Designed miniproteins, single chains. Designs and how they scored, part 24

Each design is a single chain, and the fold is of that chain. pLDDT is the mean over its residues in the fold that is shown.

## One batch from the design tools (miniprotein)

Design m808
Fold by ESMFold2-Fast:
Structure m808 (fold): chain A 85 residues (1-85)
Amino acid sequence: SMELIKEALDTSKSPEEQLELGKRLSGEDALLTGEIAEGVGRVALGVANLLESKGYEDDPGVQRLRERGEELLKVGEELIAHGRK
């Protein structure tokens, strides 16, 4: 369900809540949700790396972007592993 996928990817939810919601999906939907989360996390980390290289490493928004990217990457990896079971 697209609604459950949106809930699992909701940035207002904790990584623990996103993982729990993602595990309620079918294996195929959990895998897809994990792949999307990993992709978004990698984009966020790429943008954070670029901004840090330009001297914005102490910007709170850049720090939050890095933290959220790392969280999404971890959630994505765990959901992919869950979906492959």
Scores: mean pLDDT 77

Design m809
Fold by ESMFold2-Fast:
Structure m809 (fold): chain A 63 residues (1-63)
Amino acid sequence: MLDEVKEKLKKVKEARDDPKKYEEATQELIKTLEDAAARTEDGFLSGVFALYAAVLRVVNKLK
């Protein structure tokens, strides 16, 4: 789970210079974080993943 999040975050960083790829990578990261939050048994880590996904959704809407 955490490695999946790291992989998606790396894709977002690599796509920073391409707005379309950045948008796609960010949406994949949000989905991966929401999935990780649902599957993680550790309440703290689940909360962190859910919060990060929520922040990214809000930031994405403000564009």
Scores: mean pLDDT 76

Design m810
Fold by ESMFold2-Fast:
Structure m810 (fold): chain A 94 residues (1-94)
Amino acid sequence: SREELIEEAKRKIEELKELAKKYLDKETYEKVNELLEEAIRHLEEGDYGAAMAKVIEATVLMVDAAKKKNDTKLEKEVQKITSEIMELLKQLSE
């Protein structure tokens, strides 16, 4: 159902927030957290395109941070969760 897809997307976004909290420096985490909270707000408002844009912005920051510390495991995990979120948001926008 639409509601189940929204709740699954929210859970995946929370997984990205947890990765950011665990592996990123405080300043980068705070920026990522703000973007992902904005993504959740847009998702709840039914603006799946805006939610998608905010997830992409957060992912760029997370991938950049992972690359700077040569954390290939973090980079791959962020890309995997982001792909799952993008698939859910695409299903919601159809």
Scores: mean pLDDT 89

Design m811
Fold by ESMFold2-Fast:
Structure m811 (fold): chain A 93 residues (1-93)
Amino acid sequence: VKLSEETKKKLEEAIEHAEKGIAAAKAGDADAAVRHLEEAIKYAREAEKDDPTLASIAAGALESALRAAKAGDLDKAVEYAEKAIEILKRALE
């Protein structure tokens, strides 16, 4: 699928925020992890309008990461966010 440059930028923003969320979670900063995961979900859902498959699946994984971070389960938040990044990177291929 040939994605628009705008959709590619949304996917890249989702990846960047997910990576920042992982870094915050690994540092034990649940509040920062939540903020970055919310931004990652926003960009993944914007990309979902043009890529309803991989971006949608990635958004679901990011929502699982967000729930884990809000529950204080930062290890689980990292695992879900890393899975979401793998899916987002495949969407860019």
Scores: mean pLDDT 85

Design m812
Fold by ESMFold2-Fast:
Structure m812 (fold): chain A 62 residues (1-62)
Amino acid sequence: APPGGRLSVEEAARLIVENTSLSEEEARTIARLLDRDGDGYLDPAEYAGLLRFIADAQAAEK
């Protein structure tokens, strides 16, 4: 997790790929959808959405 609570779309996509079975292209699409402002960074609220998405995907492996 980045200091200050800002996560780039690229880092978000990387976290999705590392924690799910999604492709890099799919992960980037999801990260961009979470970045509603299009700034290339996820705000704390969007970052929480990312963590919930990853947690749900990980739960599906059990």
Scores: mean pLDDT 74

Design m813
Fold by ESMFold2-Fast:
Structure m813 (fold): chain A 94 residues (1-94)
Amino acid sequence: SKKEQFYLEQIRKAEERLREAERRGDKLGMGLAYADIASSLLHLGRLEEAQEYLDKALEIARELEREGDLEAAERIRRYALPARLELEEALKQQ
């Protein structure tokens, strides 16, 4: 469907941003890209994969917090929050 094609393209673009962030050591960019992948997977109904990518985003936030970058950690958590809440609700309906 057009919806499926749209979210698959969003995942592809987020995966490209993730690779660029990884090459630059940009942990904030990595966390935000993981959250974008998770959000698109949620819209595709791929809940287990969405959880895996959300967990990756939150792990980057924990790494940043341990490194003392509290602002970047909070930015990832805040950015990921809508996807996290939507996933929690979707999993209750399974």
Scores: mean pLDDT 91

Design m814
Fold by ESMFold2-Fast:
Structure m814 (fold): chain A 87 residues (1-87)
Amino acid sequence: SLEEKVEEAIELLEELREEVEERMSGPLADEVITLLGIAAQELRELREKKASLEDVIRLLEGAAAYLATLDPEVARRVREKAEELRR
C-alpha cells in the first residue's frame, strides 16, 4: 500500500540520519541530517494529505538530487528507495 511505502521511505531517511550522525560531524553532516529530517517530515505531511505515490517519489528524487552535492552515498540510497517504491 502507499501507506506502507511511505513508512519504508521514512524509516530509511531516519536510519540514514543516524548513520550520518555516527559517521560524520561538522557543518556538512549537519546539513545532511537537517535535509533528511525535512524530507521525512514532508513525507509524513504527504501521507496525512493522502498524496499520490508519484508525489512521494518526486519528493525522494528531489531530496536525493540535493543530497548528491553533500553526500553522494546517502543520495544514492535515497534514489534507490525511490526506484524500489515504483515497483
Scores: mean pLDDT 86

Design m815
Fold by ESMFold2-Fast:
Structure m815 (fold): chain A 72 residues (1-72)
Amino acid sequence: GTVSRSAFLRRAKEALGLDPSASDEDVLRFLGNLLGLSGEELQALLAARTLSRSTADRLLARAIEAERELRG
């Protein structure tokens, strides 16, 4: 199955406690910094209208873990 980029980013906002009014670009920039994504990886996410569910779930899980690690 696939999820839309918008659906993925909405789940990321909810899971990470980000501003629900934040733009897709703001959320992706935050995720890129949090996950250490390359500019190429970030551009691929910006260009993709859909993600596989497995890719979306792995990225979200990585982001949640990275945020917890930053909190200590």
Scores: mean pLDDT 78

Design m816
Fold by ESMFold2-Fast:
Structure m816 (fold): chain A 87 residues (1-87)
Amino acid sequence: SSNEEKAEELLEETERRLVGLYLEMEALAQAGAPPSEMRALLAEMERVGRETLERLKELGAPEEVIKRFEEGVRSLLAAMRALIERS
């Protein structure tokens, strides 16, 4: 359906965006950036995840798709928090 196509496109776009933010976070960590800069980037990742989740629900995405996305974002955010704590 059109909504299924929109959900798939949204997931692909969000994955590319989150990968970009992940690489930026790794670059900040490698450069020894202040934790405040990394926390600001983490907040942006959290916002992207939340906004995408709400949009997927609006589009009527299957529960399995929503759950998989939520689990992926949760894992990513946990890894990023751990990276900040080690900095």
Scores: mean pLDDT 88

Design m817
Fold by ESMFold2-Fast:
Structure m817 (fold): chain A 71 residues (1-71)
Amino acid sequence: MPPLSEEDVKSLLNSFKEMLDMDIPVPEEVREQLRELVNQGEEALRQGDYEKAAEIVLEIKDLLKQWFASG
């Protein structure tokens, strides 16, 4: 999988954070996992660890993909 750029990581984390604020139609357990991953991603970005932040963004995408694929 190609690595995400710094700008992609920042944009995607911001989008996921906005999704949480918009009360997305997912189970509370998925929402809480998303919130935890977003918090971890923001912390990684704050530390300048863009590789870790990119991994977290991919984990969020996998979480959402698994949720949508299992319905």
Scores: mean pLDDT 77

Design m818
Fold by ESMFold2-Fast:
Structure m818 (fold): chain A 90 residues (1-90)
Amino acid sequence: KPTTLEVLEELLKKLKELRKNNAPVEEVIKELRKAAEKLRELGDNETADELERMAEVAEELKEKGVPEEEIIEMVISAVETLIEKRKEDE
């Protein structure tokens, strides 16, 4: 849906900029949670829940010693997949 897509596309742009600037996973987690809150305000609770789950998984992977760059790439890939899935919806 257009409003959800706009939130996800802005999130993706922000995540790619954070990756380019070697930002910590903490900043990625913050952006995921901010986007989830915006989606809840729009009534898209399903996509918001997905982003919150991505944030929790990223936090757990960091605690387990997974390289931050790999975690960020996984999150970016997941958001890109979510965007493509939403674009295929009527």
Scores: mean pLDDT 84

Design m819
Fold by ESMFold2-Fast:
Structure m819 (fold): chain A 55 residues (1-55)
Amino acid sequence: SMSDAEYEEEQRFTELLIQIRQGKLDPSQQDAVNAELKAKAEEIEKEREKKELEK
């Protein structure tokens, strides 16, 4: 299960993504956030595969 800290971090990135889509974030910050979101998505995919194997 996800810890409270990890859950809050996910929420924070979700809010940043919304700001990016609304064009409210600086492009240089957008690049950094996009790289971080990509890395996070990779981790989520690996955890999902691990859970698939546990079923």
Scores: mean pLDDT 70

Design m820
Fold by ESMFold2-Fast:
Structure m820 (fold): chain A 77 residues (1-77)
Amino acid sequence: SAVEEARRLLSQQPLDPEVVTRYLLSDDEAVQRAALEVLLEKAENDVQALVILDEFLRLSRSEAVRAEARRRKAELE
């Protein structure tokens, strides 16, 4: 599935910025949610998590994903 492919590619090291951008711009909400979950799981600290959340707020085309990113960011701030 597209969700499984997104989880696999985003779990790879080193993380490819073009792969990250591709999934952040995805029209599939399930793919974007999977990308958010994997990237936040890879964050080593709150500073990295905030950078990831800000990128989803800037690039995501899904209001539901942006709402989740805003909620998570508020919990860290």
Scores: mean pLDDT 79

Design m821
Fold by ESMFold2-Fast:
Structure m821 (fold): chain A 69 residues (1-69)
Amino acid sequence: GFSEEGKDPSKVPELVKQLGDKDVEVRKKAALALAFNPEGLLYLQLAAKYDPDEEVREAAREAIEKIKE
């Protein structure tokens, strides 16, 4: 796969770990990157509902929408 496009399933475990990071920007970037990896859909759904930061929840919702398109 093309790692440059973020469409690399081997990155999913690292991106899922980053969704739990203490840093809001790290979680937000992980959510957006998971938009290219449908294996992360469940974790994006959890972030969209339970993340304390509104921008991270919005990024997760946008990523879910892109996966479902």
Scores: mean pLDDT 76

Design m822
Fold by ESMFold2-Fast:
Structure m822 (fold): chain A 73 residues (1-73)
Amino acid sequence: KAGEYAERARAIRLRSEEEAAEKGQAYAAAVNEALKGETKDLPEDLREALIRGFEAAYAYGNVSEEELEGVKK
């Protein structure tokens, strides 16, 4: 039931996290190139999506804290 579903969802998330850690480096590199100097001119919805992407990349060690803070501002 709900507990079983949560356990399966956790297993899927762990597998996705491993895959995201590997692809996160490529994603972080591409985002860093695209966002150099222009983050402040992005529409709010795109900026929010990029912040979430940077948070995920930071969690896996693919971007620095300074880069994450820069995107949030």
Scores: mean pLDDT 54

Design m823
Fold by ESMFold2-Fast:
Structure m823 (fold): chain A 80 residues (1-80)
Amino acid sequence: AAVEEAEARARKLKEEGDRLKKISDEYQTLADEYGKIDPELAEKYRKLAEEYSKQAEKVENEFGDAYGRALGLREAERRA
């Protein structure tokens, strides 16, 4: 049914967003650790952290839209 499909999509997007955010956080930690040791490598890690952070934000926005849709469909089903 449409409700179950919307809820499944929202769950998948939540998991993907959390995964991308974790990768971004890991690269940011590496950038901070290497900042004084190898500034060039640290800059590469910062760029990767920023890229994954942007991907996570996009997926989190898609999750928000999907979650809102799922809630709306569930409420409509409850009232029907």
Scores: mean pLDDT 84

Design m824
Fold by ESMFold2-Fast:
Structure m824 (fold): chain A 78 residues (1-78)
Amino acid sequence: SPLEAELRKIEAELFAKVEELKAKIKDEKQLKIAITEEVIAALERILALLKQYNAPQDLIDAVEAQIAKAKAELEKLK
């Protein structure tokens, strides 16, 4: 499906970006911050796609909860 293709693309791009960050950033705290920011960005892209495709509300709520949790973890790292 088009939705599944877009979700796979986001996953592949996130994986590649995390690999790039691991190569560039040697400080553990800065690396964790950078990875968390990329995860949040990917989850927000997923959320937008789920809303565009009228996904079930429970799935939308689950992704919104994951974003909120990731943002809380990011604040703890700063």
Scores: mean pLDDT 89

Design m825
Fold by ESMFold2-Fast:
Structure m825 (fold): chain A 70 residues (1-70)
Amino acid sequence: SVEEAIRYAREHYAGPDGTLTEEQVKALALDFGFSEKQAQSIFNLFRGPDGTLTPEQAAHGLYLLKKIIS
């Protein structure tokens, strides 16, 4: 679930400020059965000026993409 992915990202990948780099979003995506290209698409779509995503942005983005690319 998206909530499971958020918790997992926070526990395993989030940096000291609680955000995810592109590499961490890719790792999260692979762990949850998404591709690296899907991770990169979500990262490019939602990244802030600092080039990071929140766990919420990463999880919601990946699961939203799954609904679109059915």
Scores: mean pLDDT 79

Design m826
Fold by ESMFold2-Fast:
Structure m826 (fold): chain A 58 residues (1-58)
Amino acid sequence: SFEENLAEAKQLFEEKKDLLPAVMAKNVEEELNRLENGEVPEGMKENVAKNIISNLKA
């Protein structure tokens, strides 16, 4: 679900943010804020969360 993917993305970001390049950390934080604030279209939000997870696991 979106909620599960968002929770995983947030947890991975907290675990890895100090190890990420500053630009990447800022971009991930901004995208997570957009998801939390409802600024991502409903049909896209799950894919955005999954993309964050994939990027953080790479």
Scores: mean pLDDT 81

Design m827
Fold by ESMFold2-Fast:
Structure m827 (fold): chain A 98 residues (1-98)
Amino acid sequence: SILDEEGQRVMEEMKKMADEVLKRMEDILREGSQTLDQSSVDILQQFVDDSRLDIEAMLRAMSTMNGANQQMYFDLFKETLKEQLKAFEDLAAQLKAS
């Protein structure tokens, strides 16, 4: 149906944004691995792993939602991704300053 097709497009856009954020985190981790000690790298890796699990859980929840909540949940998802990336960037900067 048309509603199912719209839901699939929204899910594809969310997955794309999640992949872009996770890739940026992996790029920061890769840069950090050249200058940070192993314990700091392990902290950043754990943050990436935890973020991936959280994102996967959110995407799973979205796959079961009804259309009435679609836009609000999509906006919340975007904000959550931005906050996660910022927290990761701030953590990486703090570890580099240590």
Scores: mean pLDDT 81

Design m828
Fold by ESMFold2-Fast:
Structure m828 (fold): chain A 79 residues (1-79)
Amino acid sequence: MTKEVAEENLKRSEEALPGVEEEVDKLLSSENPDPSRLTGLAIEAIGMLIDAEQAGNEELKKKMQEILDRLMALIRKSE
């Protein structure tokens, strides 16, 4: 991959982050979170984590890892 593509993907991930965080908080405050929505957000978070890792953005990588860990905990609890 070119560095330009990785930087563009990172920029999109950074722009998507507030929306992802809001959806995660909404699901965390829900008594009955939708498992399909949790799975969809986890997949999105994995993609953003990969983008952050490839671009070398350690702060975003840590944030996405924390979000992913929280989503995975909810998915297991919802099973």
Scores: mean pLDDT 75

Design m829
Fold by ESMFold2-Fast:
Structure m829 (fold): chain A 66 residues (1-66)
Amino acid sequence: GWGRASVKFNEKGEVVEKTSEGDSAAAQALADRAVEALIEVGKREKLGNETLGTTGPSEPVAPPPP
């Protein structure tokens, strides 16, 4: 399937966590590119305390509400 990628930013807009995973070399490369794209989006939007992620054609899994 697709890879998965997520990036977490702190209040200063700095990357504090990043994850990229793929089930093949091609999927891993796509996940790595997705991480780079998410970092650029975060910098352009000046995001703080935000988590950006993407998974395959399925919708992103949001944590359940409290």
Scores: mean pLDDT 66

Design m830
Fold by ESMFold2-Fast:
Structure m830 (fold): chain A 90 residues (1-90)
Amino acid sequence: SEEKKKEGGKKAGEGILEAAEGAKSGDTDKAVEGSKKALDGIQELIDAGAPKEVVEKVKEAMNKAGEGIGAGDWKAAEEGAKEAERLGLE
């Protein structure tokens, strides 16, 4: 359903932000929990029947956010999270 797709995208975005905050603060538990939440959000999108192109774009947004986290570019991480949430609304 559209509501489940929206929830999945939001969960993916929130998970990315939590992972970024955990990484930035050295909170490994928070970073791991955020990463799991992001993956759960993607799975919810798949289970809700999101089109393959939408799922691929969300994965690309997560990869962009992950690269940002690795580089200490928190703006890129935030942009990736927002894009994942936005795509869940389609």
Scores: mean pLDDT 76

Design m831
Fold by ESMFold2-Fast:
Structure m831 (fold): chain A 77 residues (1-77)
Amino acid sequence: MMPQEDTELERQFLEDARRFAKSLSEEEQKKAREAAQDPLVETSADLIVVGLETSGVEVSEEDREAIRIVLGYEKLK
């Protein structure tokens, strides 16, 4: 069963993550993806996805990739 009101915030988060990933240059996306190969970044991304899906939000493969890019980019800062 899907809670109606809480799902809006999770969906907005995924939209913001996708927009951020698309706003990066090709070079920045490449570096973020390389950083996302770190096991800690992979585990963190997987936990975020599980949390979103448990809240009733459907997470696409593009959303998973955007989350990895965001976390990889943050690791590079």
Scores: mean pLDDT 77

Design m832
Fold by ESMFold2-Fast:
Parts: C-alpha cells; structure tokens; sequence
Structure m832 (fold): chain A 100 residues (1-100)
C-alpha cells in the first residue's frame, strides 16, 4: 500500500536522532493526517482501536520529544523514550496494515 509505505517513511523520520524536534513534529503531524484518512474509511470498531493506538503513540512521542529537548536527560532515558515511541508506532502501523 502506498499509504503504508508513506507512514513507514514518516515513522523513520520522527525516530531519526539526527532530525530536529521541528522535523519530528512535522513528520508526526503528516502521519496523523494520513491516519485520519484511513480512520474515516474504517468501521466503528476499527476507529475505536485506531483512536486508542493514536493516543498511546501521541503520549509516547510527547515524552520522547520532552526527553530529547531536556539537557538533564541521560542518553539512557532518551534511548528508552525513543524505544517506547517506536514500539507504540509499530502497534499503530500493524493495525493500519490490517485495515488496508
């Protein structure tokens, strides 16, 4: 699916440690727009599941950005936040693939 490939590309960008917080936020915003298009075509049950996974992803991503921008955060804390964001993203993309 071209949509799934685009979501994977955006996911790679928002998890790229070389990307700025602004670039990561822009990638996440575009990903949310693509997922909204899928959401609007999904069944009510699929919509509820996507909403839960999107909330999980958003919480993990905000924590990742906070850790990335915090000069007092350890490399271990930043790596853990990035890993949690990646895991939430993987669950979200797996659900998107099931719907497409």
Amino acid sequence: SPLLERLRELGARLLDPAASPEEKRAAADEMERVILEIYLSASPEQQAELEALMREFSRAFEAYLAADEDPSASPEERAAARQRTGAALDRLLEKVEEIL
Scores: mean pLDDT 88

Design m833
Fold by ESMFold2-Fast:
Structure m833 (fold): chain A 107 residues (1-107)
Amino acid sequence: MKIKITPEILEKALEEVKKTLDAMVKRGVLSEEEAEAMYKAVEETLRKLAKESEEIDEDDLYKAIFDAVKEALLKLGVPEERAEELAQGVAVITVSALAEAAQEAAS
């Protein structure tokens, strides 16, 4: 599925990602530093994609977010296995939030 990243869809997706990461920090699953790095990677990636492309495939979105988040976590010294697990989780959450926001905008 191709998603058109409008400013409204982007802000809704970022709000959902932030809410999820904040909840994970509160539960002790993430450190505040890990959550901040992950959120920043997602925000920078989505804002870049919104500028470069009107529409993007969900698979391309997933890969871009996964790669950016994994790189950000590795730079913090997070072990590769944990970085991959966290990057996978946030990529799934972000793509789902974008797809849901796009569906709401189309309705």
Scores: mean pLDDT 83

Design m834
Fold by ESMFold2-Fast:
Structure m834 (fold): chain A 90 residues (1-90)
Amino acid sequence: MKLLGVSIEEVTDPETGQKLLAVKLEYYDEKTGQTATWSVALPVSKEVTREELEEMKKEVLDSLRKSGVPEEVIEAVEKALEEAIEKIEK
């Protein structure tokens, strides 16, 4: 598997007004020649804190490790998430 991209999008649930961070990871599966997508939406405060972003990163990385994703891919995801978090803080 090869990491193609990572995105973090701030979304508001229109029914509840709850702010969510939608994390999307895109991978290329070399065995099938197809792209695979993994996504999760996590509830956050109206003003997203650094602590919430770091917790999100930990949960994403732990989920990938439990799913048997190779450590090299996990390291690439961690770097991409850190870069995306820095963009949100600006």
Scores: mean pLDDT 74

Design m835
Fold by ESMFold2-Fast:
Structure m835 (fold): chain A 64 residues (1-64)
Amino acid sequence: SDIEEGIIRLAVSVAFMTDDEQEQVDFLVKMIEQGMDADILLKEADRRNPKVAAEVAKRLAQKA
């Protein structure tokens, strides 16, 4: 939904308020674990920093 995409976009913006890539990854992984749509979140993260998005995807794959 438009609201869900907006909330995810805001969460990604919050993650990128710091320049620490580890903190960005940890925050985004936690948001997905709390129920945020991984596909939408990874798309928005990739738009900001593809390396961070790739690390988030890797962390999620290791938990499956």
Scores: mean pLDDT 85

Design m836
Fold by ESMFold2-Fast:
Structure m836 (fold): chain A 99 residues (1-99)
Amino acid sequence: VSEFDAVTKAVMAIKLVSGEGAGAAIERYLRANPDVDLATDKPDDPRVIKAVKEFISAYANDKTVKGVSETLRNSIGVDAAKLACKVLKKSGVSVPGCP
């Protein structure tokens, strides 16, 4: 499985656990980053993979994540982020800070 496929599965896991709104929130957050656009970047673009890994890892592990609003934390949930981490790990994708 490619890293992009693993990341896509992780986002889908968040959507399944926390609802479609949570997945949309993570995508909007990443699109606010000037270096990353999930809609336009290539499937194997390292910037897309890195941004999603960093967001999920930071949210799952750090309760004081700078730049992540309370609304995004409440929408995604720690358990959904941990599930996303497990999906990434099972797909052979290492994410620093994932439990």
Scores: mean pLDDT 53

Design m837
Fold by ESMFold2-Fast:
Structure m837 (fold): chain A 100 residues (1-100)
Amino acid sequence: SLEELKKKAIEILEKSRKEITELLEKNGLYDQAKSLEKYYDSLIEEIKKAKSKEELLRIVRSAAGFFRMMAQDERMPEEVREAARRAAEELEKLAKEIEE
């Protein structure tokens, strides 16, 4: 159901939020952590407001792309890039589940 898929998306995002923000703060990247928290808040609200699987799929794919780009950003500490890669992979897997 759409509701169950939204729940899965939010659970992935809440987990990655905690992990990535804590790693950014550990590395002294406080402004990046604050900016990312705002991104997560906005993204979770968009997911909650999604009215169809197609809309949810677009949001999840966009988020996966964002974290994939972060995983490739050489300016980010390696541990942050690794956490972002895991988030991207989980969101990409969920996107395939939504597409079914």
Scores: mean pLDDT 91

Design m838
Fold by ESMFold2-Fast:
Structure m838 (fold): chain A 75 residues (1-75)
Amino acid sequence: SKVTEKSIEELIAELQFSPELLELVKKLKEEYGTDIVNSALFRVALEVRKNPDLSDEQIAELLNKEVERLVKQRG
């Protein structure tokens, strides 16, 4: 729904995701679907909040791993 998507967008904006990470999010949504990627983003956002020293590369790896885990668990 629009409410869920807006909440995710607000989290991404607050975490100051790079344009490269935003591009990765779009690609993953196109490939795996919005619901799975939004679930992965919530978990990754919590990790980034706890570990502000995480690099963009580390955040991208966490996002990819969470999406793959959720796809395998639900598919």
Scores: mean pLDDT 75

Design m839
Fold by ESMFold2-Fast:
Structure m839 (fold): chain A 111 residues (1-111)
Amino acid sequence: SAARRAVEAGARGEDIVIDEKEMSYGELLALIVGAAYARARGAKVEFKVDEITITDVAPGAPPELRPGDVISKEDLERIIDEAAKEFRETGEIDMDRVSALLVEAVRRRRA
């Protein structure tokens, strides 16, 4: 999957291109982690899309999220930058914080 390739590229510090408009919640989390690793290592993260639609939410995803929810490029950029900063400072990414930021971004898009 593209999300899996992003995680692998990010782990290697390689440039990442985000060109998929639709993905599951789990794939979106993997993409954010991969892109955050890449940015933390000084690699380029390029968006070819203006928004991503969440097509599926697995059991255990935040209850506020629904299939069909949309997250903007601007919100994804901010979430990736925050995760990259945390990774540079601590060597870890708080996935609960990433999930909370995704919920906030989706809620702003709805209203």
Scores: mean pLDDT 81

Design m840
Fold by ESMFold2-Fast:
Structure m840 (fold): chain A 85 residues (1-85)
Amino acid sequence: SLKGKDVIVFGTGSSTLTAYDFARAAGANVVHAIVADLNPEVVKLVVEALESRGVKATGIVANGSSIMKKVLEEAEKQGRLVVTY
């Protein structure tokens, strides 16, 4: 059901890379990847890995569960689906 859809990928730490790979394998167009982690170094490394793959990436130093609502709200506002892992 993701084939040809514009999606936002959201995850915590390195799981964000797995969510990105899953979305791409499912044929989705990943327009934005958002990574959350309490460790700022993990956030930095995952953002750099995503950007090196050519995707727009945003890092947030926070508990992933606490920002999930805002990620879902932003995706709904943009008319896009969220893929998480």
Scores: mean pLDDT 83

Design m841
Fold by ESMFold2-Fast:
Structure m841 (fold): chain A 100 residues (1-100)
Amino acid sequence: SELEELVERALAEAPALAEETVAGLVASDPEALRAAIEADRPSISNPLEAEVADVALALLDDPADAAVQAAARARLEALLREGVEAAARAAKERLREALE
């Protein structure tokens, strides 16, 4: 139940975290940040992390466009929810192993 309550809180925070992340990316040096993400992208083996990088790159192509920002927020929120659910499954498995 405690793990379920923690997961529910994290999922409830996903929209705010997505909004803060998009705002931070838009406020950054988009050319420098884009170059850094493009350099790292080929070494990202985790599919979820790769999708987050692709969302960031799409946003940084036109960071002033309100529709692009809205699409990035929606996609990032969905990816954050997927990440929280994956982390919860991993934590549950580790707890199970520690109790055996």
Scores: mean pLDDT 79

Design m842
Fold by ESMFold2-Fast:
Structure m842 (fold): chain A 71 residues (1-71)
Amino acid sequence: LEAELSKVAPPGTVRRLTAEVRERVAAARSEDEVVQLAGEVARRMMNEFGASPAQATAAASAVLDEGLAHL
């Protein structure tokens, strides 16, 4: 996630978003919440930072892998 964010966002923004996503992953109680978060991260990367679909998909996959491992 952090590596993918670093390709499209400034370091300060990367730090904040990575912390936000990790907090939300730790708080997730269902697979559906993790899937929703992954989709939100992908959409934000494309809409706010101009990320390619491939970059957004890689970030979403990282969120899914981390989030599902915590459930």
Scores: mean pLDDT 80

